# Ledger of designs, part 72: designed miniproteins, single chains, continued (4)

Each design is a single chain, and the fold is of that chain. pLDDT is the mean over its residues in the fold that is shown.

## One batch from the design tools (miniprotein)

Design m14482
Fold by ESMFold2-Fast:
Structure m14482 (fold): chain A 100 residues (1-100)
Amino acid sequence: SIDISKLDVRLAKALFDFMAEVQAVIDAAKLSPEKRAQVLAVLAEFAERVIELHLAGKLSRESLEELARETLRRIGEIAPELVEPLRELMERFIERVMAL
């Protein structure tokens, strides 16, 4: 059994863990400061959209996969080398969220 308070804490932890893993991938890529800032802005929007979907009661596998696909497309325009490692992290994040 799960209540809304426990779900919020678990979602926050899943998102925190995801962003920490993302930060490590970005740091390893040695991007220029400009590209790093652009990628981080796109990922901050991803995190905000996940929270918005949860608060609206629209958090689903389909909505997360669509959001991830659009986020990866935007990242690919900035730093194409990040697409595959971030795709793997986003897939793991979606599985963690669906298990909540």
Scores: mean pLDDT 85

Design m14483
Fold by ESMFold2-Fast:
Structure m14483 (fold): chain A 85 residues (1-85)
Amino acid sequence: MEVEMSEEEKKKAEELYEKLKKEEEAVREELGIKVPDTPEAKKMQELYDAVLREYSKKVALDPEKEEEAAEEAVAAQLPAAEAAA
């Protein structure tokens, strides 16, 4: 059962994937982990990248309701800011 992804879901999947990848690079730098320049290490990175992409797609299929609700709640909590225009 593979559900058809909408344009919105594809965009969210890509954004989530990029964010997760950047966070991992930051963690690697913090821990001092350097990936060796070997073919095996490159293949492992490709596998990890594929797993991240699948994870991001699954999360995009089930969007985080809390994040959407938080964005709408923030906009609703500051209705006075709309009057500033």
Scores: mean pLDDT 61

Design m14484
Fold by ESMFold2-Fast:
Structure m14484 (fold): chain A 96 residues (1-96)
Amino acid sequence: MTEKEVGEKLAAIARELGMYEAAEKIEEMVEKKEPIEKLLEYFAKELKKKLKVDSLTVEEIKELIREVLKKAFEEGLSAKEAAQLLLQKIGEKVKE
């Protein structure tokens, strides 16, 4: 997947989660040709703040985002379905 495709999917997921400011920042980062790792790091940090998930590290959230993106691209998940799956995986990881 290209940086543009990953960035567009991340921005769409952010919007489904009500994270409109984060979505706009991700789109700006895509226009600036920022690498996928920077997009994932930014989104993971913003998601950790929004969900107030202090028990998970940014790296753990980043890995969950990668898993959701892989499934979304492989199975053709909508942004809404990907957002729901991401929340589910974060909730499951917090319970571990």
Scores: mean pLDDT 85

Design m14485
Fold by ESMFold2-Fast:
Structure m14485 (fold): chain A 80 residues (1-80)
Amino acid sequence: DLSEEERAEELLENFKETLERLLELLKKGEISLEEFYEYLEQMKKDLEEIAKKHFSPELYEKLVKEVDELIEEAKKKAEE
């Protein structure tokens, strides 16, 4: 069985992969910048809800921080 930390890492990896796909769609013009931001907001909410139910407060806080950093980096790349 995966540890709590390993499950959190898997969740974060899946989040990164989805961000990369969304950024690719944005760069191809298949989604708008507004739709991109809407997807980012929804993904963050979904991840925070899962993490809050299944992880310790400390691990939740760490995961949310890493997610926020990934979202800011993705927004920066989207605006370039």
Scores: mean pLDDT 83

Design m14486
Fold by ESMFold2-Fast:
Structure m14486 (fold): chain A 80 residues (1-80)
Amino acid sequence: MDKVKLELLEVGVEATELIKENPDNKEVVLLATRAMLLVFTGLGEALKLKRQGASDEEVKKVLEEYLERAREYIEEARKL
């Protein structure tokens, strides 16, 4: 679980660097911002699930789903 949380945070850092390096490229900024939003949404959903007594496996699955979606937006931004 801690590994997946770290990987989500790393995607958030990558999104920030893409925005910093490409501030005038509106499409890169938009895609990177969407990736960042998915990182924080995934962490928020994981927190809610933990508070409601969800298993570590259920929480990890949700984090992995958001991680995959966030990575897709980063990959699309890097193609531009």
Scores: mean pLDDT 86

Design m14487
Fold by ESMFold2-Fast:
Structure m14487 (fold): chain A 89 residues (1-89)
Amino acid sequence: MRPLTLQELYDMLKGVVKEALENKDKLKDYPLAQAAINRAKEILVSNEPSQETLDKAALALGVAAGVSEEIYRINVRVSRRKSVPELEG
């Protein structure tokens, strides 16, 4: 039995940042989300693996995800209001 190491958690967050940067085309209209992802990358690159560094990087990624998810939810709500049965029928 072995818990996840600090390094494994660090590598997981780096993977999340890399995937977000590879999907930058989906974030073109969200400059705050892009800035938060870039900040998380800087935190992970410039600091030694530590619980504090992981927390700061996770918080920055959480801001990016929260902005992106809220915009997604707004778009879904607008689409759902337009997708009433009488409009699609």
Scores: mean pLDDT 64

Design m14488
Fold by ESMFold2-Fast:
Structure m14488 (fold): chain A 91 residues (1-91)
Amino acid sequence: SEKLKELKEKILELIRELAKETDPAKQEKLAEEAVRLARELAELAKDVDFIQDFIAELLELYSEIKDSEYAKKTIGEVVKILKEKEIELEK
């Protein structure tokens, strides 16, 4: 789905922007938007392989982030949402 790919790319972009952001108010907005889009993606996703691949990409990004605990926390929240959807789709 083109919509799912667009949502994935936007979530990754928001997390990368968050990792570079130093303003707490902007960090909160970026994190909230990433989580909001992750929930939208989870509602639309029907393919477990897509969810698993996205989780793997997020965990790789988590390992690459050096100096942003907020970005790491946001990745954790997004991964949690995707893991809940993965469990739902594997039933």
Scores: mean pLDDT 87

Design m14489
Fold by ESMFold2-Fast:
Structure m14489 (fold): chain A 74 residues (1-74)
Amino acid sequence: VSAAERAAAVAAFNADFNAFVAQYSSKISDATLAQLKNLVAQLNAAIAAGDEATARSLGAQIQALVKEIAKRAA
């Protein structure tokens, strides 16, 4: 995968995350929202550092939490 494709994927993820927060922030507890934002910040730091193993682990944690929030909001 090219560096340009990787950067585009990261930008798309951050845009989707910001849209998710805007849509669901009123239905998420402050503690859960803070946890989600902290995980996303750690993911961005891991990607910037080239730590693919940590980025993969953090991505899985974010995905699981987002899925749980979406189920509770339905």
Scores: mean pLDDT 76

Design m14490
Fold by ESMFold2-Fast:
Structure m14490 (fold): chain A 106 residues (1-106)
Amino acid sequence: DTAEIATTNLVAKADALYKAKNYEMASELFHKYLLMDPTDHEAWGKLGDANYQLGNYESAIRYYEMAADKATGENKRDYLLKLAKVYAQQGRDEKAEEYQKKADAI
């Protein structure tokens, strides 16, 4: 009960910080939340988004992979497309194509 209220408040605060473009604090709070609930693919995806905005591309890739692993359907497709985009921006064309094909298969 009390713990669920605390985790709900933590993810809501992290989301508000992300929307305010405070990506560093958003990343810290999403990470703290995910230590308590590692199954929340949306929080993994937002942690990826925050790290992408910070230029932490290797961390963003790792977090999008976690999000895709835990998601299904359209949500999984969206995370795979984000992975393809990050790899393409890095000039890693073979990895970008791999993730684009995985997304297209969903």
Scores: mean pLDDT 87

Design m14491
Fold by ESMFold2-Fast:
Structure m14491 (fold): chain A 85 residues (1-85)
Amino acid sequence: PLDIPLEWFVEELESLKEIVLYRDKNGNLTNPLFRLAEMVGYKVLVDGKEAKPEDLVAGKTYRIEVLNKNGEVVYSKELPVVELK
């Protein structure tokens, strides 16, 4: 995994106002937060459970938490989900 500075990652997360879902060229739902977390070996929890972008419903608000490699919560915020069409 890439070694991303924790401070930069947390600052990007704190600036988030919403979770934006979009479809890649293969039609799979994706999101930059989930992609980055996967690349650096962090986990994303949605309402306390590990989730993928496909588990999120546009128009709903979820508690989004990010866990580092040690299982420590480094981010926690309620964010609405939107889908780009």
Scores: mean pLDDT 76

Design m14492
Fold by ESMFold2-Fast:
Structure m14492 (fold): chain A 91 residues (1-91)
Amino acid sequence: MRIVMEAAAVYTGLATMAVSGPIPLDVARRLVERLERLAREAIESGDPETMREVAGLLRGAADLLAQSSPDLQPLADRLRATARELERAAE
């Protein structure tokens, strides 16, 4: 639960920034690194439900980054790759 709530908070922060304008690269990078750490914690939890919920939040965050700027596409691709890893681990 804590991992999902922390990932949801990061997603909400990204969504709020995306409404206000393009997300700065340095800010996006820090938040992606935070989401990648939370994804590792989700895998370590061994809970498939937590892994699936975090994967969904990572996909949502990736879409926000990709829509914000072409410069953020590599970060969006990283989150999509991590989401696929979580979905695979949850099987």
Scores: mean pLDDT 86

Design m14493
Fold by ESMFold2-Fast:
Structure m14493 (fold): chain A 76 residues (1-76)
Amino acid sequence: MLKELSPEQAAEAERIKAEALELMKRFEATPKAKDSKLTARAVGLMLRLVAAILEGDLEAAREALAELEELVREAE
């Protein structure tokens, strides 16, 4: 189940979630959001990020966020 985070780790998790949601909005605005393969990759990265946060693994969450950011940059 969800691992209890320190207040600082909880704040970091909230920032990571906010950044990921903003990246997904940017991806949706790109023409490549119509590409089912790229959309599947973006969704997969979001699922990895959410799972990492639920497990309290902020390092894995940051890695998933970085991969999502790169995917969105490639889509733009």
Scores: mean pLDDT 78

Design m14494
Fold by ESMFold2-Fast:
Structure m14494 (fold): chain A 65 residues (1-65)
Amino acid sequence: SAAMNEALSETRERAEQLLDEAGASPELKRDALNAAVRATWEALQAGKSPQEAVDLGVETARELL
């Protein structure tokens, strides 16, 4: 759906900014972005709102810092 694609894109953009600002290595950035997007996707599949799903994804990236 459009809403799912928007949530996944927002998670990627917010997590990438967070990781770049924190000076994450390219390897950590790749792994953390993959984990963040996966967390958002799983939250959406579990019926969470797009906003909740994005916040969970971004928090997943933060926890890997």
Scores: mean pLDDT 89

Design m14495
Fold by ESMFold2-Fast:
Structure m14495 (fold): chain A 71 residues (1-71)
Amino acid sequence: SKAAAILREALEEGRAAGVSPSALEFAEMALELAQGRPIEEFIDRVEKKVGAKLDREKATAQIRAELAALE
């Protein structure tokens, strides 16, 4: 997708420019979503990073709405 291409280029520039690891990790997770990775895998990764369980139904609905807005 166009969003995935833009995010990939931004990520490469960020790495070269020395952007913080935490910002790069967030951008990498967004890129995986834009590339069509399952929303469940994204939620699993976020839960592991924050050490807390999310409302998966609410999180899934919100992520789907945001992905649709990127079309």
Scores: mean pLDDT 71

Design m14496
Fold by ESMFold2-Fast:
Structure m14496 (fold): chain A 85 residues (1-85)
Amino acid sequence: MTLEEALKEIAGLLKKAADALRQGNHREASIYSTAAALLAVGALLEHPHPLIERVLKLIQEGMRAMDAGDVERAIELFEKAAELA
């Protein structure tokens, strides 16, 4: 997978995670955000870059907000990560 392909897939997964949270589907959001995080880790290992590190950090912060029940913050963080990716 190229870096550009990985970032495109990460963005798509994060948008799906945000949409799932808006629909109250926390489980689906967890699946999509976990997949996005794993892709971001893989991309960072192949292509160490500040942009990927920032995307991964935003995904991790969004997942923590989701686990804390802060749905609005989780949506904002996932959308910010998707825009950067």
Scores: mean pLDDT 86

Design m14497
Fold by ESMFold2-Fast:
Structure m14497 (fold): chain A 97 residues (1-97)
Amino acid sequence: SPIELLEKAVEVARKAMDLSIKAGEEKTARYFRAAAGAFENAIRLVKDGKHLRTAINAVRNAVIFAEKAMELSKNPEIQKLAREAVELGEKAIRELE
């Protein structure tokens, strides 16, 4: 389900945020925080059932934030988590469309 994909994306983004904080990558951590928030907002909008276009746009914004975090990070583990969050978000968009 798109909700299960988005819930996994939130978990991945939060894990990546925590690793970014531990690595001293403050700007990378801020982008993952933004990604997690956008995924959480998308879950709320999907559950409400009234705002599908807004939910899809929230997921697209979350993917953009995760991609920016991936570009900023020099840590391969953080980059891998960013790619996973992007993949989960893109799968959720396909299920919502």
Scores: mean pLDDT 90

Design m14498
Fold by ESMFold2-Fast:
Structure m14498 (fold): chain A 68 residues (1-68)
Amino acid sequence: ALSPEERLLLGLALHEAREAVESGELSPEQLKARLTAAVRAWAEQLGFPEAVIERLVAEVERAIEELA
C-alpha cells in the first residue's frame, strides 16, 4: 500500500498529466516519460530513498496505463 506522502505525489503527478493534456496534446509515451521524470525529481528533492522513488515511478506508470 502507498503511504499518504506517496499518494500525495501520485495525485500531483496525475494533476500534472491533466494540465499537460489540457494545454496541449502529448503522446502517451511523452506523457509517461514526463510524469515519471517529474515524480523522480520531486521525490529526490524531498530526500526519499531510491526504493521509494522506484515505487512511486511504478505507481505513476500503472495509473497512466489504467486510464487507457
Scores: mean pLDDT 71

Design m14499
Fold by ESMFold2-Fast:
Structure m14499 (fold): chain A 78 residues (1-78)
Amino acid sequence: MKEKYSFSGKTDTEAEVVRTEESIEIKRKSKSPKAKTFSLKWTFETEDEEGRKVLAEGERKGDGEKGTAEEKAKYTYL
């Protein structure tokens, strides 16, 4: 089953969480007037509270011209 949760914060933050049987994907976008332009990607393996292996992948981008920051993270159960 696919579950989608979306919520908006009073601080101009938008977040979306999409959950499936095998993965959780989180996307976050915010206004950040202090942001510098940058791009960062990361991938690592971790474990959940039950000791199940999880592949974590993410990307974070900042746009200093627009004053925005975006973050994406995906967790896939192995």
Scores: mean pLDDT 67

Design m14500
Fold by ESMFold2-Fast:
Structure m14500 (fold): chain A 62 residues (1-62)
Amino acid sequence: MEEVEEAARRMEAAIPQLIAELGAAATRQYLDREVAEVEKKYGPEAAAYVRERAERAFQAAL
């Protein structure tokens, strides 16, 4: 759980900056890749949790 929470926090911090610097399309690719890595290491429930938090950060930064 700690590793999953750390991944979610890291993405939430990174997403607004990535949108500002690289735009929405590149940030979407980052989000999808990071969520896929969470799924590989921690499973689909952990990936869904991280995706929900990352999507909220992504929408808030648009």
Scores: mean pLDDT 85

Design m14501
Fold by ESMFold2-Fast:
Structure m14501 (fold): chain A 78 residues (1-78)
Amino acid sequence: DPAAHVAAGEAALAAGDYATAADHYARASQSPEVLWRAARLYALAERPEAAQRVLDRLVEKFPDDPRARAIRAAREAR
């Protein structure tokens, strides 16, 4: 249930558990905003591989989102 995962992510974030919050938001996967939030929280929790997996999903599921376009541009500049 994506709504249940968003609610659990909000609760974990309020408790300061960034990795658990990111896991819940990543499982919700219903909007580019939710995936972007998950990636930022994984980065804050120092989980760069998990952050990259979520950004890959953002680019794949929402290719026209401005954040997805920025990620592709950044990867092409490397």
Scores: mean pLDDT 81

Design m14502
Fold by ESMFold2-Fast:
Structure m14502 (fold): chain A 75 residues (1-75)
Amino acid sequence: SMSAEEREAALAEIRAELRAAGADEEVEITSEEQAREFLAALESGSARLLPLADDEGLEYLLRVQAERTAEVLAE
């Protein structure tokens, strides 16, 4: 379980890393589908995208990321 503060801190850290890599284009995450598209874009090397998310958008991002991490670790 993750608190709202923990979710926001995780997103802030990700945004800082992406910004340091040259990302300056903000993308709003308001659905699970947008979260999947954003993560797929990062994986394809589109490092210019910065996620913007409220509490719901953060939950979508973290849930999709956790699913992907679980798949990798299960191998």
Scores: mean pLDDT 69

Design m14503
Fold by ESMFold2-Fast:
Structure m14503 (fold): chain A 77 residues (1-77)
Amino acid sequence: MDKKVLLQLIGLQIRLIGAILDGDRETAKEIAAEMLRLAAASGDAELQAMAVRQLDLLVKEGMISEAEAAELRAEYL
């Protein structure tokens, strides 16, 4: 696992939690896209799985739609 990419993803995850707590759908979607982009660029299946789990959380919390989640997965993975 790329430790530098992992640390960047952890930082983004903290910001994502803040956006969810604030109900900021736009910021949450932007952070999720950046997490997917970094994970995809890493080529690391564990980091990609982590990013996908955050995307699933955003759908569960009503922050993004299932269609938006599918679009982001198709774009980056």
Scores: mean pLDDT 83

Design m14504
Fold by ESMFold2-Fast:
Structure m14504 (fold): chain A 87 residues (1-87)
Amino acid sequence: MKKEYTVDDIEETELSPEEIAARIEKEWGKKVLLIPPGATAEQVVEALRSGADIVVFEGLDGKYVVVDRTGKGRGDSAKNTKIFVKK
């Protein structure tokens, strides 16, 4: 089993974080919680505690990380994370 992200786990996008969250909520039918760019550590902690199925948050390089907490659609916890890289 590969422990690295596959091409399908990394997607280049020009979408805003709000658009990414809306797309995932529509396509996957799960509760999505968006943590806005510049969110405080407290907001990130609240998002993780909220019980949302999917969390979208900004990474250090302006990349958005999507974490599917339910594992559905992936067979492995390492594959429950999808990374969106802004072009």
Scores: mean pLDDT 58

Design m14505
Fold by ESMFold2-Fast:
Structure m14505 (fold): chain A 72 residues (1-72)
Amino acid sequence: MEELREELLELAREAERLAAEARTPDGRSIYLSAAHEARKVAEEAENLSEEELRKAIRNTRKAIEQGRAASA
């Protein structure tokens, strides 16, 4: 549980960093949305299953990749 929550928080921090460095509005928006959702899920982690946390991690990674595509 704690390990999955920390992974989500690290992904949120990475997405926030990428948003700050993004040169396009679309890329920035995608990264900020990914960071916001990851932090929200991490804050609610004690009320979620490990499967839900793993799904959130996968979704956050996919959103970061979408942000990179939008930032090119």
Scores: mean pLDDT 83

Design m14506
Fold by ESMFold2-Fast:
Structure m14506 (fold): chain A 85 residues (1-85)
Amino acid sequence: SELEEKEEKIKELEKELNEAREKYTEEVKKIADEEKAEVDKNPTEENGEKARQRVYEAVSEGGDKIKELGDELSKLKNELARLES
């Protein structure tokens, strides 16, 4: 049924969103920690700029994916609520 199909899709997206959030948090922290360690060992303007760029890329890519999954999940939950009413 449409109800069951939406419930299964919601479960799938919740799993994907949780996995994406965990990966995002771990990757951003890893990159930030690694870049901080490099800057602390050799505190140059160039190293600082490279660190900012790498962290920015990680934040941008992971953030966009999380937002997309969150928006899709919200839409499906709203549609499911309408079907249950």
Scores: mean pLDDT 80

Design m14507
Fold by ESMFold2-Fast:
Structure m14507 (fold): chain A 72 residues (1-72)
Amino acid sequence: SREELYETLKKLETAKPSEIVPIVEEALRIAREIDDPELYMEVASAATVQYRITRDERLKELAEEARKLAAK
């Protein structure tokens, strides 16, 4: 559900560095179940913000995947 996606993304506010990628992966998985371009863009935005902070390339890849899904 949309609520579950937003609850998952909210976990990023208190996440340890090691938890960030798994949380974004879970959020993208939830977005895929709903298949709404707006929700893919929410995940892409969150992943981009986290990438800027951490410089973890996995977050950049997740943001790119989410943007690609949104464009479909």
Scores: mean pLDDT 87

Design m14508
Fold by ESMFold2-Fast:
Structure m14508 (fold): chain A 78 residues (1-78)
Amino acid sequence: SLREEVERLIEEALAAIRAGDYARAEALLLSAPSPEALKEVLAAVARALVDEPEEEIEEGARKAVEALQRAAETPPLA
């Protein structure tokens, strides 16, 4: 199901980030099966990344944070 795919992408992306594999985390975000799935994965990853000091995040993680902020600025349809 879409929810199961989102759950898997969230877990994989967070695991990659914690392993310091920011490029893989970004690739996982971009591989989301739909815009809705992408938004949910981005929101979950944003929770983890926005708690990190920007000075310590790698370039891949910084690009992910940028994408997450852009996604967060787009309100859901009523």
Scores: mean pLDDT 66

Design m14509
Fold by ESMFold2-Fast:
Order: structure tokens, then C-alpha cells, then sequence
Structure m14509 (fold): chain A 64 residues (1-64)
């Protein structure tokens, strides 16, 4: 399932924000399908997780 792969990309600590953004674009997901997941990651206390979520959101065309 594409949403499960999206979560794996965000949860993978070895994947940088730029690589995560590129992989997410290849999945062909619309921002509406992943908005709730991105919003949860943007609220993370870890600034690295927040940065990755922001890059992914921009790659999907989400306004923050």
C-alpha cells in the first residue's frame, strides 16, 4: 500500500529529507491522502523529523 511506504520513508532514520521528498513524489500520492500523517510528523518534538515532514509537504505541493 502506497501510504504504508510513505510512512516507512518518514520513519527511516537513514533517509535524508531530500531523499524522502524525491521518493514520496515517485509514489504519486496526493497531499489530501497524506495530510494527517504529515501534520502528525510536523508536531514531532524531534526537529529532524519536522524538517523531513516539511520537505515532503513541499514536494507534494502542500501549503504549511
Amino acid sequence: KKIEEFKKILDDGSVTASIAAARVKELGLKYEEVKEIVDEYLKSPDPRVQAKAREVAKALGMEL
Scores: mean pLDDT 75

Design m14510
Fold by ESMFold2-Fast:
Structure m14510 (fold): chain A 83 residues (1-83)
Amino acid sequence: AQELVDRVSKLVLEVLKRVENDPSSLEEALEELDREIERLEALLAELEAAGAPMQDILDVGIAAGLLGIARGILKIELEKMKK
């Protein structure tokens, strides 16, 4: 449960570090985050439908939220580069 949040936090840090070192990777980073968000949203829906414990649902929701925040930050940076 907490392991999922830790894993997602590590992914976010890795993606941010990659973009910091190579800004041209920004679009690929966004695609990677979008795929992971889609996967976690599907998992969240499955857990809710199965009546999983609230803690498991919250852990997936928190993980998806962290990815969403990271995506939002990177998308703002991409829009700045577009100008």
Scores: mean pLDDT 79

Design m14511
Fold by ESMFold2-Fast:
Structure m14511 (fold): chain A 70 residues (1-70)
Amino acid sequence: SDLVEKLREAVKNKDMDGAIALMKEIVQKSTGSKKELLERYLTAAEQAKRANDIESVKKSVDMVEEVLKR
């Protein structure tokens, strides 16, 4: 989807703010147990961003993509 492609591009450009914003949009468009799981990865990504840990933000993005694949 367009959001997943934009999310990949944000990670490639090390744009943590952009990645977090796109993850928030994905969460807002989700429902049920999938939304709860995506919210956990969003929280992890926000914590990683505060620590300036780009690799952990990328891992959270990879997990979001896996959830959306289900």
Scores: mean pLDDT 84

Design m14512
Fold by ESMFold2-Fast:
Parts: C-alpha cells; sequence; structure tokens
Structure m14512 (fold): chain A 92 residues (1-92)
C-alpha cells in the first residue's frame, strides 16, 4: 500500500511540474516534501489511499491541495512548489 501511494504521488507531482514548467529541482524538492509528509502522517496517508481509489482526477486534486498546504497557502501550484524548494534549500 505505501509503495502504491508513493508511486502515485511521484507520477502526479512530475505531471503537474511538467504542466506548469517547473524546474526539475523544484519537482524533486516538492516530491521529497510530499513523501516525507505521507510517511509521517497517517491521516494524509488515508486521504492518499482514498484519492487513488477514486481515480486520476481525485488523485490530482489531492496532490495539488497537499502541495498548496506544504507551500504555506500560496495561491498557485507554481508558487507553492517554489516555496517548498526555497524552504528545503534553507535546510540544505
Amino acid sequence: MMEEIKEAIRDTVYFLGAMFGVSDEQIEATLRELLERVEKDPEVQKRAEEAIRKGVGELMAFVAELIRELGGGKPTLEEAMRAIYERRRERE
């Protein structure tokens, strides 16, 4: 189950990043932040499992919302992914 969640999130983050023309570095930073959250938060893991069962549209919506949450409530996915990247750079 966890591996299925990780793979679904990875594919969705890469797809969204490509759609918005986000850099590979920002895509990787976003992916790492999301996977860390899913691994440590059982409620987020449950939401991911439900989204996967409902299909691609719900999975896309779930991942986009999680990116916005982790990006500190930035209005666009591009801004949220940039915020995640900058925050991770500060952590080195």
Scores: mean pLDDT 81

Design m14513
Fold by ESMFold2-Fast:
Structure m14513 (fold): chain A 88 residues (1-88)
Amino acid sequence: MSLEEVLEWLREQKRRAEEAGDRAKAELFEAMIETLEALRAGDVEAAHEAAGRAQQILKENPELLDDPEVQEALRLTEEHVERLLAEL
């Protein structure tokens, strides 16, 4: 997936989590979106803060790691973070 396709997919996952009342899952997807958008803009500090929030959410909600959508979101986010950092 392109970065744009990943961002649209993450926004859709966030919306579904919000509709399901899964606040922690929605906040996790938001942190992933913010990390990718900040890196795309060259804002490494904002990206670091957003990534830190994602890590804290997972630490407080470890059951999210058993969710296949969360696993795929983490994989896609990590892949694009690595690509964006290589371009900076």
Scores: mean pLDDT 87

Design m14514
Fold by ESMFold2-Fast:
Structure m14514 (fold): chain A 92 residues (1-92)
Amino acid sequence: SAAADAREFLARLPEARARAAAQEHAPEDVERARAEARPFFEAQLEQLRAQGVPQAVIDEMREAFERALEKGPLEAAGAAQEVLARYIVAQA
């Protein structure tokens, strides 16, 4: 289910954030993280779309991600995660 996939994504996010935080400070590492974040995020959106998350929610997640990306990949991921979390709570 979309909720199960989203919960799994959210469950892995604290570990991903901890790993990213451990590597923060070198400009080249930040740029690499940004370059890697977008493909990973698009793959997750496609999975969520396939699991039945409405296109409107997918579009809102992408918009939130792109808007926050200038602040950093972790902030972008967090912004998209918040949109998804709101949707999951509304469905449960």
Scores: mean pLDDT 73

Design m14515
Fold by ESMFold2-Fast:
Structure m14515 (fold): chain A 74 residues (1-74)
Amino acid sequence: SAARERAIALAEEVLARARERGEPESFIQAIERVLAQLRAGDLSEGVLAGLLIAASRISPELLARALEVYRELA
């Protein structure tokens, strides 16, 4: 779905910015796991919440995008 594709693109953006910022490896691995789950078709509440939490740590703009996707898929 278009919403799933947006979730994957958002997770990729969050991961890229986390790497650029030098975020802890544990956080980077958590985002990589969320991205892998989204790519595998896992749209569970836990996966979407994980994306939202990760986005909130990176920027308000990414959080706003994560909330839009969460509302469509939840």
Scores: mean pLDDT 87

Design m14516
Fold by ESMFold2-Fast:
Structure m14516 (fold): chain A 96 residues (1-96)
Amino acid sequence: MKTKLANLSVAAALVAVGGILEIEMGQDPTPAAEAVRGLSEEIAKLFEEAGLTEYAKKIRDLGEKMAQALLDGDTEAARQYAIELIRVSKEAIEKI
């Protein structure tokens, strides 16, 4: 479980970086935003299954904010939310 959660959290951050690159290239970040939402929901469900409901809620909120930042073209906000998602995921994984 810890390895799967770590891999999904890294995947979400990498997708956010891909979305930032798409924005900087003048491309549509919508696929990256949708992928971030999907990955954040999968991470949140795994934290709920582990009894970490508060962390699941925080991951869902961060995933939605990160997706919205990508859609708004706010690369700095998207980057900050990606870093916070990794930080929160690490803290939650250490409690399992």
Scores: mean pLDDT 87

